# Designed miniproteins, single chains, continued (5): the designs that were tried, part 43

Each design is a single chain, and the fold is of that chain. pLDDT is the mean over its residues in the fold that is shown.

## One batch from the design tools (miniprotein)

Design m17561
Fold by ESMFold2-Fast:
Structure m17561 (fold): chain A 91 residues (1-91)
Amino acid sequence: GAMAEALRHLDAAEEAVKAGDYRTAAQHILRASDAAEPVLTPEERRRLGILSIAASLQLVAAEFSEGEDAKNARDGALKLIEEMRALVERA
C-alpha cells in the first residue's frame, strides 16, 4: 500500500545517506513524499512537504560541504528522514 511504499523509499533514502550517495537519497525522499500523499491529511501533507524540502537541502549541503559542516548536514538529513518516517507511520 501507499504507506508501505513510502516507508520503503525512506529506508532506501537512509541507506543512501549512510553510503554517501546524497543524490539517490534525495530522489528517494521525493518518491516517499509522493507515495505517502494518498494516506495523509492536508495538514500532514504540508508537514511532510516541509520535512522533505528541509531534508533535501541538508543533502545538498552534505554533498557540497567538507569536514564538520558535511557531517552536521548528513546528521541533519538522517534526523529529518526519521521525522518523515514517524509522520508516515502515524497515518
Scores: mean pLDDT 90

Design m17563
Fold by ESMFold2-Fast:
Structure m17563 (fold): chain A 65 residues (1-65)
Amino acid sequence: SNEEKIKELEKKLLELHREDTRVMSAIRRAQAAGAPPEVIAELQARRDELHKEIDKVIEEINKLK
C-alpha cells in the first residue's frame, strides 16, 4: 500500500535528518578546533549531498500522496 511505502520513506527521511544533524555538529566541532578550510568545505559538501537526498525522498513521498 502507498501508506506503508510512505512510512518507510518517512523513516528514511528521519535517518537523513539525523545524519545532517551529525554533520552540522561535526562542522561546529571542526570550526571550534580551528580545522583547515578544506576540512570544513568537505563537511559542507557532505551536507549538500544529504540535502539533495532529502529532496529526492520528499519528492518520492509527494508522488505517493
Scores: mean pLDDT 88

Design m17564
Fold by ESMFold2-Fast:
Formats: C-alpha cells, structure tokens, sequence
Structure m17564 (fold): chain A 99 residues (1-99)
C-alpha cells in the first residue's frame, strides 16, 4: 500500500490528475480522510470530473450536505454523464436525470 502511495505521489506531482484520484482512494482505504480530500481536491483543480464526484461522496459521508451537492454539480458540469454524481444528488433528495 505505502509503495503504491509513493508511486502515485510522484505521478500526481508530475500533473497526472488520475494519479491524484488513485492516491485519494488509497488514503480512504487507510482511513486517512484528510489526505484523501487533499488528493481529490488536487485532481479536481486539474479538471477531473471523477475527483469532484469523489469529493461529493466524502462530504456526504461527513454529513456536509451543502458541499456534497456543490461538488456533485461540478462533476456533472465537467461530465454530464457522471453517473456517480447523479447517484449522490439523488441520494441527497435532488432528482437528476442522466442526459
């Protein structure tokens, strides 16, 4: 696990948004929510729709409904077919249809 984290950190620092997403998922698996959020924020800053959907999911679990809705909407703005973001919004009581 830690060896994979080091590899993804290097790729992420080189500008790989998908490496930041993978790094965030590895931190979530370790229970390090704060580091996971930071990694997903970096991927989201690079325009990764999956990272916005992952931030929405994390904030939903933390009980921050407002941030969860905001970030799920950002994921849909970047990728209108982001099924994960649609799922999060529907679970929070906001009905959204996939285009």
Amino acid sequence: MDEKIAKYEKLAEEGDAEAWVKLGLLYLRKGDVEKAIAAFEKAAELGNATAWAMLARVYKKLGDKEKAIEYAKKALELNPKATGAVEILNELGIEVEIP
Scores: mean pLDDT 81

Design m17565
Fold by ESMFold2-Fast:
Structure m17565 (fold): chain A 96 residues (1-96)
Amino acid sequence: MERLKEEIKRLEEEIEKLEKDKRVENTGILVENVAKLQILKEALELGIELPEELLEMSGFEIIGAEFEIKQGLPVEGLSEEAIEALRRRLEAKEKR
């Protein structure tokens, strides 16, 4: 949980910095960081511990992995612990 809280704080600070930088090329990075922040905050609320590899991924990479899990497709490059964390998050969302 400490690593998850640290990454949430880092993303909030990066988002604030990107919002102050009015350059259009930052829009994609801003959207990706906002998506990742939402995923991490939801995992924290659900009490789901995310392994380090998920904390190092981009928001779009995590969304892609969750899509693959939901469709029953093979997820390349992730540990079973990471896949299980994402499955628990998806199951918790389906029940709420």
Scores: mean pLDDT 78

Design m17566
Fold by ESMFold2-Fast:
Structure m17566 (fold): chain A 70 residues (1-70)
Amino acid sequence: SEGYRAAIDAIAAQKNPQFAAEALAKMAEHLGRTDLAEKARKPSQLAKEGKVDEARKLVNEIAEELRKLV
């Protein structure tokens, strides 16, 4: 579980929030949380729209939910 937490932290720390959202979505799928993978679509879209701060906030929220699973 510590390895998964470190991976989640590294992904959430990425400067590109679109990349972070996409990586968290893949991790959520692997952990059986398709609901969190779907939630990652919104920060990905916000990042594409240039709303970087809003996207980062949602990335951090998804990362926190994933940390509770591992």
Scores: mean pLDDT 81

Design m17567
Fold by ESMFold2-Fast:
Structure m17567 (fold): chain A 65 residues (1-65)
Amino acid sequence: SIEDMVLEVLKNSKEPLTPLELLEKIKEKYPDVKITPDEVVEALDKLKKEGKVVELEDGRYKLSE
């Protein structure tokens, strides 16, 4: 799922990422996957509601755990 791809990229990042940086890293890791910026934002919103990610004051995201 897109949520799993977002979590995987965040797990491998040492720094919090913007939605755009997440999209670019997902495209690098999964070049054949057709994904849009809106789908990344929707996945982040769902993961944030589930308590799996946190949004920082600068709009970047990281894992909650």
Scores: mean pLDDT 81

Design m17568
Fold by ESMFold2-Fast:
Structure m17568 (fold): chain A 60 residues (1-60)
Amino acid sequence: SLLDSLPEEHRKRLEEFIEEHKLDREEAERMAVQLLQALDLDVDLAIQYLTRSYSEPRLV
């Protein structure tokens, strides 16, 4: 799993996000890794971006 390569704290936050939003694990994991790489591994910013996207389903 790509999440296994992350520090434990970051992995825990991403796993909680995946579980909370009932996302397909592999798809969500891939998306989260791509977003983390784009944000220079800032997990808090990555989760904020993902949360906003899923909290506003009317947005593309």
Scores: mean pLDDT 64

Design m17569
Fold by ESMFold2-Fast:
Structure m17569 (fold): chain A 118 residues (1-118)
Amino acid sequence: GPTLADIEAAIESWRRAAESGDPALPVRLALTGAFAEIAGAVLAAMRRENTAAAKRAAARVLVELHRAQRLVLEGRISEREALERVLATLRRLLAETDDPAARAVLEAGIARVEALLA
């Protein structure tokens, strides 16, 4: 699986994309299991929308997924607690987001997290 160094490098890469006006998406994911499944759904929604706002939304979600996985790998929280924190963060981001393409990306992430917690 990915090392903590791989996850930290991925967080920095996706953070830069999330803060960019013209985001170039990173090619590497340091995610496994449930976090990789959520990333897959988010990136698929982002590709369907294909806007800068959708790319920034996806990048922001991937930062949060890598942060959550890091906490699990460090033994700080359980996978279930990490997924619950991701869900809360994505719901907050959706409430703060007016762009329809970015909303579609966040909704795809929320739906996948909810399915994994069911």
Scores: mean pLDDT 89

Design m17570
Fold by ESMFold2-Fast:
Structure m17570 (fold): chain A 85 residues (1-85)
Amino acid sequence: MVTEASEYFAKGSLAFWRGDYELAIHYYEKALSLDPNNSYAWYLLGQAYFKLGKYDEAIEYYEKALSIDPSNLAAQKNLDRVKKL
């Protein structure tokens, strides 16, 4: 069944794809309030902050994604890149 968390995650991803990173953050935060163990949602929240130039927040959320799923290669790769800036 589609959960409310999955619906908010989908809305966040659609906003992210449209370049509305502030709206993406809003919906990803709602999704994560319902499903805090979604490593990929934490990673995409980090990506949205990165797109807004908020690198400290991006690092925090990539590290959160990796704390939930250490095999999240996308989060590892982007964390390494941001830390070198």
Scores: mean pLDDT 85

Design m17571
Fold by ESMFold2-Fast:
Structure m17571 (fold): chain A 59 residues (1-59)
Amino acid sequence: GKKVEEAEKLLKEAEEALKNGDSRTAAELAHKSQKLALEAGDYELLLRANELFAKALKL
């Protein structure tokens, strides 16, 4: 659904932010993706968002 597509787009943007060294933006985007994935019931996407959020916080 649209929430899954939006969450995937946000995760891609978070990955790009992390590659650019912008850990704060990456964390914010990953967190927004977590919320959308949870609302959509997409637990695979939620796990990916959780992993990226954790990586962003360690930078």
Scores: mean pLDDT 85

Design m17572
Fold by ESMFold2-Fast:
Structure m17572 (fold): chain A 87 residues (1-87)
Amino acid sequence: FKPTPTAESIADTAARALQAQGKPEAYVIGGSAPDFAGAIVAKDPELAEEIRERILRGERVSAGTADVQGDIPEGADEIAEKRVPAA
């Protein structure tokens, strides 16, 4: 186990606050492009889209976060990805 961080870059994505629930249904990757805020990666494309829509609506969801794409545990090339547009 790792120590609880003092504070994370919440401004990076809302997913960091959602991750505090401890139930990663998907991984949210912070965006580096000017036209999107990040990406949601999940095993099912329907699940990824559902989580994406909830985040865009400002609702709370349980999701893991990753600032680096390499943090995705397995089969990243087979996992469905939905991009989150920048507001």
Scores: mean pLDDT 44

Design m17573
Fold by ESMFold2-Fast:
Structure m17573 (fold): chain A 60 residues (1-60)
Amino acid sequence: MSLEREIQLALLEIALGIAKINGDTEVSKFAEEAIERARNATLEEVQALLDEVMKKMRES
């Protein structure tokens, strides 16, 4: 198990928490789907999912 991958997964969970606190239902739903997909994903795939969640947060 990669430490880098665990950090990226933790950042996805943090992003979900922030979206929920802000009441951003669209971003929180997307982050939940991204976390579920990330369970069996490679490091590169998890990084791409995190980047996409961060983009959604910035656009909201």
Scores: mean pLDDT 80

Design m17574
Fold by ESMFold2-Fast:
Structure m17574 (fold): chain A 80 residues (1-80)
Amino acid sequence: SEKEGARAFVVFNMELIALSALIFVQEKRNIVDEKAIEEALARVRDAYAELRKHGTPEQVARADAKLAEVEKEIEKLKEK
């Protein structure tokens, strides 16, 4: 449904912003809290699963690209 897809896309972007902010803060403070990252990433993945069910192909493609970017950021943080 349109409303369901729109909500799923908003939730996905909100969780992604939260995860990105957490990564940014950890990079700035030169710390790695893997548990916090894993919990935030799990929320992003749950929101992504809902988006795959209800979102448009374009929304899903954007989500795929953003998730790949964030996973690369997490790898870089862990190598710090």
Scores: mean pLDDT 82

Design m17575
Fold by ESMFold2-Fast:
Structure m17575 (fold): chain A 108 residues (1-108)
Amino acid sequence: AAAEAAEAAHEAGRDAALRRAEEFARDLAAAKSPEERAEIAGEYAREAARELGAPEGVVEAAGEIARLRARGDARVGALLAETAARYGPEAMAAAVGIVSGLEEAERR
């Protein structure tokens, strides 16, 4: 049940991100710096989390995870662990799904 719920949350997060794939790819292509690309990833991750009805703390965590991931920042692991501890494994799985979906969208 817990593992299935986390898997479903991951898939929901990925799907929410992929619904934004075209706009996300366009905005990334227009970005002028790595910092701007990270901000775009963060904003799209927040939008995906809000679509899923995530509480505001999870929305902000998803945005920061996406931003750190876009920068290749090693702090991503610690933030994922903190998100799981505060909001549960489903919230962490949803955030990971969102980031994975955005990374897939960038490759399209």
Scores: mean pLDDT 85

Design m17576
Fold by ESMFold2-Fast:
Structure m17576 (fold): chain A 80 residues (1-80)
Amino acid sequence: SLKEELEEAIEEAKRAYKRAKETGYDPEEIEKTLELIERAEELLEEAVKAGELSPQEAVEYGSEITTLRMAAYVAKREAK
């Protein structure tokens, strides 16, 4: 389901961010993290449109994605 794909995409983005942090915010790892976050955002929008998420679930997933995006952008600015 779109919800399962969304949950998997969020977990992949979280793992990518953790790898980026462990590499000292390697630009390639940050770029990969941002791509995975973008995919998660698209899946969130699709899941909401498909009616697969309650309002509370949409807020919770959206908060996780927003927090990751903020962290990744801060890391991108600190990179190099």
Scores: mean pLDDT 85

Design m17577
Fold by ESMFold2-Fast:
Structure m17577 (fold): chain A 113 residues (1-113)
Amino acid sequence: SRLLEVIDRLIQTLREAVEELEKAIKNDDYDGIKEIVRRFIAELDALLGELDPSDPAGLRVREIMLRVRDKASELLAAIDAGAPKEDVKKKANEFIETLREAISELERIKQEL
């Protein structure tokens, strides 16, 4: 189904973001964290646009992804405000946990379809 295809692409996008963020954090690449988050928000917005607003399952997926988007926006705002590197690293790790939780929730929705 179209919804399953969108969920699979979302899970892939979230998994790739986790891998890239973990690498950037390990390398103290703060500019990399910013660019990863910017690209992630753009990719997420494109995928959210593919969800059918009349589908209840699609609305559940959208709700999860809007929480993820809000956390991404908070991290990006902290970086743009010149937050200390330690705070950026902490927020980036919190964002990774949010991504991991979202992957689990999406996998659960996928099993119900």
Scores: mean pLDDT 89

Design m17578
Fold by ESMFold2-Fast:
Structure m17578 (fold): chain A 71 residues (1-71)
Amino acid sequence: KTAYDYMLEGLELLAERRYDEAIEKFKEALKLDPKNPQVIQVLEEVKKGFEKRGLLDHAEEVEKLIEEAKK
């Protein structure tokens, strides 16, 4: 599996409202390609989506992944 495959699995889980499982798939994507700009861009949009829905704990977890990827 590629980082892109895990990203797509995460987005599918988000559509099912399986937020914790979605975040685990995004972690796997970053493990395969830690500084992939497309994965980081998707994570930034996911974070905004969580914030817009008031899911602040999930938004914070995604923010930590983004910060780790940018280091």
Scores: mean pLDDT 81

Design m17579
Fold by ESMFold2-Fast:
Structure m17579 (fold): chain A 85 residues (1-85)
Amino acid sequence: SPLEEEAERYREEGKRAEAAGDYLAAAEHYFKAALLYKKAGKGEKAAEALRRAGEALERYLLSQGRPEEAAAARAHYAAQAEKAA
């Protein structure tokens, strides 16, 4: 579907950003992929993308000296992933 194809493009952008160490961009791209996978009815792929977004955002927030926000973001995205699957 067009939604799943767009989600796959955002997922690949997230992977490239993550490989480059740009964890904020990676989190944003994985989150966009997750929203599109949910709309496409691809719950398991949405859950995977949400987990990756949470992990990337955690790494970014830790790099900014924000460990409490990092822990909260990781927990929130993990909970959203469980609901999406």
Scores: mean pLDDT 90

Design m17580
Fold by ESMFold2-Fast:
Structure m17580 (fold): chain A 59 residues (1-59)
Amino acid sequence: MSKEELIEKAKELIDASKNAEEAKEKIEKELAEDISKLPLDEAEEVSAEIMEALNEKSK
């Protein structure tokens, strides 16, 4: 799975969740393994994008 695909899938999980905490749990269960397979720099970019989207969900 590409960096862009992981970000899009994470955003879908965030949108489907009731709150940021539920979204974070879903991301950890469904995407953590795929993120860990990315190069370190790309994994950091994906994590940053996910954290930004989670922060927007929590507002």
Scores: mean pLDDT 80

Design m17581
Fold by ESMFold2-Fast:
Structure m17581 (fold): chain A 61 residues (1-61)
Amino acid sequence: MLTKEEAVERLEELRREAEAAGDEGLALSLQYALQKVRKSEDEEEANRITEAAERAARRRL
């Protein structure tokens, strides 16, 4: 499992890739996931959010 900081880095990277690909919907979803991860005090919840976002990004990128 990723630390909270590592999860944030991965989501930021995916968000930039989504923006570069012109996928506004995916970029917005990744920004929402980033906001939730940063606000979350539970590392397990943060990792779960990150994994779901990565799966969505992998299907579209």
Scores: mean pLDDT 78

Design m17582
Fold by ESMFold2-Fast:
Structure m17582 (fold): chain A 61 residues (1-61)
Amino acid sequence: SMDEERLAEAERLLREGRVEEAAALYEELLKSEDEEIRKRALEKLIDIGVRELKEAVERVT
């Protein structure tokens, strides 16, 4: 499906360190009619958010 291809693209962007572009694509995938796609997109967005928070804390501390 197109959503599976977009999910694969978002994962590629994330591996390349293009976090903002990957996050934007995952946010679009949250609107998918496929529950499994929505779940994977949400899990990835949570992981990105946690990682960004860890990085921010490291810079301040």
Scores: mean pLDDT 80

Design m17583
Fold by ESMFold2-Fast:
Structure m17583 (fold): chain A 67 residues (1-67)
Amino acid sequence: SKMLAYELSLKSDEELVDLLLNSKDPEVRKEAGYLLSLRDPELAKELLPKIKDEEVRELIEELLEKL
């Protein structure tokens, strides 16, 4: 959702980390992971072992390969 992407773009990296790891909404986890990978790819890479959502982890891995 464009609205979700915009709302998450206003959040800090710390807030995105919390949403990526703890949000119950899979779309929120994906958008947080995507934004974090663009803003701080090293932090996103460090978080990979903590991400329980396999689809989100794969998304971040693919994004980091392109960066």
Scores: mean pLDDT 82

Design m17584
Fold by ESMFold2-Fast:
Structure m17584 (fold): chain A 58 residues (1-58)
Amino acid sequence: MELERQGAEGVRAFAAGDYKKAADHFYKMAEELRRQGREEEAEPVKEMGDLLYKKAGL
């Protein structure tokens, strides 16, 4: 399941301190949520990705 895979990989990357990789996975998770019409859930996931990207210096 794509959502579960992206979420799990994002959390693993975050735990490893790879904030850019974590952000990329959360962005993919948000995109999949939007594709499913789950916009309300997609927005906070995207914002988490944005915060991680900023934390990575990007």
Scores: mean pLDDT 80

Design m17585
Fold by ESMFold2-Fast:
Structure m17585 (fold): chain A 67 residues (1-67)
Amino acid sequence: SEAAVEPLIEALKDESENVRLAAAYALGEIGDERAIEPLMRALTADESESVREAAARALKKIQDKQE
């Protein structure tokens, strides 16, 4: 649901790695362009390699939906 995009973008900055992972995955599934900039920040700046990988996968899904 597109209505969940903004709460999920905020969840990308959560203290919990598991919450950030779930947020990245959900944003990729929704495919909303508003998530691109927040996901790029997670990809380049998140301390967790797993979260950075999840952000990369989410970005690819969003880009694929914009074709």
Scores: mean pLDDT 81

Design m17586
Fold by ESMFold2-Fast:
Structure m17586 (fold): chain A 80 residues (1-80)
Amino acid sequence: SEKQRLAALAVGYAIRGVAYYNEGDYEGAIESFREAARLGGQVSPEDEAVMLRQLARLLAEAGRDEEAARYRAEAERLAA
């Protein structure tokens, strides 16, 4: 189905985002997770929120607390 295809693509971008994060490329991680969130949002608000929460967690671990708080707030709004 189209939703299954979009969900699989979102996961693929999230995996790419984690790979960039592990290399210290935080901008590459952000871009990849933002694309994952966009694709997940086409499936459901919950799928979008999952991608944004993962990004927020990684940014917080990297000390980028202001950006992490922003993405966490966006995810909470979507899941409310």
Scores: mean pLDDT 88

Design m17587
Fold by ESMFold2-Fast:
Structure m17587 (fold): chain A 71 residues (1-71)
Amino acid sequence: SEDVAKLIGYILRAIADELEGNYDEAIKTLEQGIEDFKDNPENTAILYKRLAEVYRKKGDFEKAEEYEKKA
């Protein structure tokens, strides 16, 4: 489906940014995906879990916990 393709696109772009160590760009990509899927709780949950992991890698444990709870 179109939504599945979009979700995969956001995740793959975020992974690419993470592999380059560009956590701020990965965060922006995931936040854009969360806004795009704001009416889809399943897709936003997946993106919130990924966002929490990026914040954890960045060392922002408070933000990581906040997004983990939103998933």
Scores: mean pLDDT 87

Design m17588
Fold by ESMFold2-Fast:
Structure m17588 (fold): chain A 74 residues (1-74)
Amino acid sequence: MEEAKKLVEKGLELGQQADQAAQQGKYEEAIKLAQQAIELFKKAAELDPSMKEFLEKVIKSLEAAIKQAKEKLA
């Protein structure tokens, strides 16, 4: 439980950094940070299945943000 919470905290921090990078037009950096956040959320969901539904929704939101950022680079 504590380890899963720690991963969620780090994932949220990376997600915030991804948003900040996107606001600055640094879409490649934003994509990398969002992908790192997704990996942490996936690991947290494996450690704490009670968080799975919530984390899957967060992951889908980040995946949508990555697609939008990739469109800005294309």
Scores: mean pLDDT 84

Design m17589
Fold by ESMFold2-Fast:
Formats: structure tokens, sequence, C-alpha cells
Structure m17589 (fold): chain A 68 residues (1-68)
């Protein structure tokens, strides 16, 4: 379900926002989190959810990095 994938992405984005507040958010960390989450979802057969979560996390991470 797309809504479930968006909820997973929102939880990860909240963690990225916390990392930004701590001054620890980097492009490498955003890419790493997106890759690990995608691989975990793909391992569970959730290929479409993996794509949605990766896209949303990378998009939000780029926006957060522009403000840091």
Amino acid sequence: DRAAAEAIAANIIAQLEELKKQGKLTEELVESIAKVTQAALEAKGRTEAAKIVREEVLKAGKELLKEQ
C-alpha cells in the first residue's frame, strides 16, 4: 500500500530532521539511510514500497541539507 510506504518514509524523515537539529545530517548519511531502508524492504518482497520510501527519503534529505 502506498500509504503504508509513505508512513514508513515519514518516520525516517523525522529521524533525518532530528539529525539536522544535531548538526549531524550529511548527504552520505541520507544516501546510506535510503539505501539500507530500500534493501530491507526489498528483502521482504516489498519492492514498490522500497522505491517509494527511497524517493521520499532522498527528496526530504535534499531539502533538509539545503537548510543546513
Scores: mean pLDDT 81

Design m17590
Fold by ESMFold2-Fast:
Structure m17590 (fold): chain A 74 residues (1-74)
Amino acid sequence: MEQEELERLVKQALERVKEQAQKLLEEYEKTGDEIAKIHAENLLSEEAEKVIREGAPLGRAASEEEGRRRREAL
């Protein structure tokens, strides 16, 4: 049960981050900026690792959203 749910959460997290990574990869293809490629790869790797290591990203995802809102409210 938990393993199947973790796989679904990893898939959903990766799909969400894929849109951001796609923009960075498009920039890499346009400009040849290797840093943009590294950022895209790190984004995908970090999200997958976080989900696997913590086993439940529900609370963590909410925490990150709250922090982002407060920072943008500056």
Scores: mean pLDDT 63

Design m17591
Fold by ESMFold2-Fast:
Structure m17591 (fold): chain A 108 residues (1-108)
Amino acid sequence: MWGATVSARYEDGVLVLTVTVVGGPEYSEADVVAAARAILAALEALGAEAVPVLRVNKGADGGWIVLAEARAAASRRLDDVRHVEAETPDAMVAAAVAAVAALLAAAR
């Protein structure tokens, strides 16, 4: 199972977006990193600035966890957390991108 947690926090006119991507133990580090990179690329297309450093950890179940960060200008205070899950990485990426797009729209 694929999962992502998208958190948004407002700091001094900037929306800080943190995306935590979790892949099951059947998926490689490269697969989970690729999913996180796909989300960041979509966020950059939406006008967010991606932080180039990913944090990569191995979870207790043997699956990989990748934390990615992006920032966008925000005119409204927003503190929110969205959780998405899917059976495939492509479906999870699409759901995570939709969640971030909604948070970006809410902060404008």
Scores: mean pLDDT 83

Design m17592
Fold by ESMFold2-Fast:
Structure m17592 (fold): chain A 61 residues (1-61)
Amino acid sequence: MTFEEDQRRLRRVAERAGVPDEKIEALLKAAKSTDELSAIAFAVREHPDASVEEILARARA
C-alpha cells in the first residue's frame, strides 16, 4: 500500500465523519508515514470532533 493510497483513505474516513476540509488538509500535511496515516484515520473515527493537535497526539502515542 502506498502513502498516497493511505492519504486517500484518511480523506474518505474524515469526510464520512463530518470533519471539515481544512482540518483534513492539516492532518494530511502532518502525517510522516503510512503507519501514521492509519493511526490518524483510527483516531478520527473514535474522536471526529477532536482538534488536529489532539488527533495527532493520539496517533503518535
Scores: mean pLDDT 80

Design m17593
Fold by ESMFold2-Fast:
Structure m17593 (fold): chain A 84 residues (1-84)
Amino acid sequence: LSKEEIEEIIELTKKDLEELKKYLKENELSDEELKNLIKSLEAAIEQLEKLKEQTDDEELIKRIEEVIKEIEELIEELKKKLKE
């Protein structure tokens, strides 16, 4: 992957995350939907960790780590909403 391709992935991921956060403010999810969303977000973190391995650019690595942290914070918020 080129630096430009990695930057595009970061920007698209940030946009998707913003849209998801807006959706979650307007919609109440079932426990099953919350569990499925958490799994999808965990998979996204795994993909971003792999993306970090494909670049030596420290600024891009930091930007990827910032997105991972934002997703991790969202997962924790979703887990708090989950009722068993």
Scores: mean pLDDT 83

Design m17594
Fold by ESMFold2-Fast:
Order: C-alpha cells, then sequence, then structure tokens
Structure m17594 (fold): chain A 56 residues (1-56)
C-alpha cells in the first residue's frame, strides 16, 4: 500500500521483528490478532516474515 498503510513488505518486517524479539509462532499469531490483523493479508505477511526469520 502506498499511503502509510501497512504494506506487505512492512508486515513481513514486523514478523521478522517478532522473531528477533523471541516470539514463538503461537505468540506471533496472538500478537497479530491483538493488532487487529488476524485474517488480513498484512497479518499473513507478518506471520510469513516471522517464519522466514526463524528459518534463517
Amino acid sequence: MAENELSPEQAREVGRAMAAAGLSPAEAEERVASLGLAGTPQGAAALAGHREALAA
């Protein structure tokens, strides 16, 4: 998204930051839900970023 809305790249970066903070996959899902992003493309991108960071 072009206008200060969470882009897929920014959402993936949020996921990577959650992994760097030591959040488990379940904790990352809870965080995404608490941010109101559960079931959104941004929430899916954040969880993808978290999984990718854990694999690195």
Scores: mean pLDDT 77

Design m17595
Fold by ESMFold2-Fast:
Structure m17595 (fold): chain A 80 residues (1-80)
Amino acid sequence: SDAERRRELAALETRFAVEMGRILKEAKSVDELRAGLQAVRDRFLAEARQRFPDHPEEIAALGASLDAAVDAVVRSFEEE
């Protein structure tokens, strides 16, 4: 159902935030942080596309949300 799909996408965003936090703690450089976050972002979007292939607009919105989160974390890390 539409409600189940929205819940699953929200859960995926929550899992992504947890993975971002782990990578942020482990990264020793901004390049390592960028590489790690990009790899996780690509993996999560691939999972979403495989699970919801008939909902490209929702996957695109998820991608934009993940990209914005990555950009914010990288920008914050560079300020250190």
Scores: mean pLDDT 85

Design m17596
Fold by ESMFold2-Fast:
Structure m17596 (fold): chain A 55 residues (1-55)
Amino acid sequence: SHMTFAENVRRGGETLARLGSGEARRHALLAVEYAERGDVRLAIEHVNRAVDALR
């Protein structure tokens, strides 16, 4: 088995949501939602915003 891009974003987003708070968690959860509906571009955008919010 292999992870799809969407599954990888989902797992990463769940991890970011666990580690982050407020802004980081919000964007991490949005990334997971967009990945689940197949919106790869929006999923990536929100992963980047979650990571930026942790800095």
Scores: mean pLDDT 75

Design m17597
Fold by ESMFold2-Fast:
Structure m17597 (fold): chain A 92 residues (1-92)
Amino acid sequence: SAAGAGAEAAAAGAEAAARGAESGDPALAAGGAVGAIGGAESALLGGPENPAAQKAAEAARKAAEAAARGDGKAAREAAEKAKEAAKAAVAE
């Protein structure tokens, strides 16, 4: 589904953002954040009936915000939540 695909993209972007923040790589963190936000938008546009996709979008946005602050720990925690929510979104 479009919502599930968007959630997976959001989680992948969140993962990259977290890795960038953890490693001190601002280009990776910024690229990951762009991917997380784009994936989140796609998940939200894919249908409000998928609450797991909504959760993935929210978590991915938090990962992007944490990565922008250089907070690798918060970005990692948010990225793991986004990945878990994306798995549930695809299963629906």
Scores: mean pLDDT 82

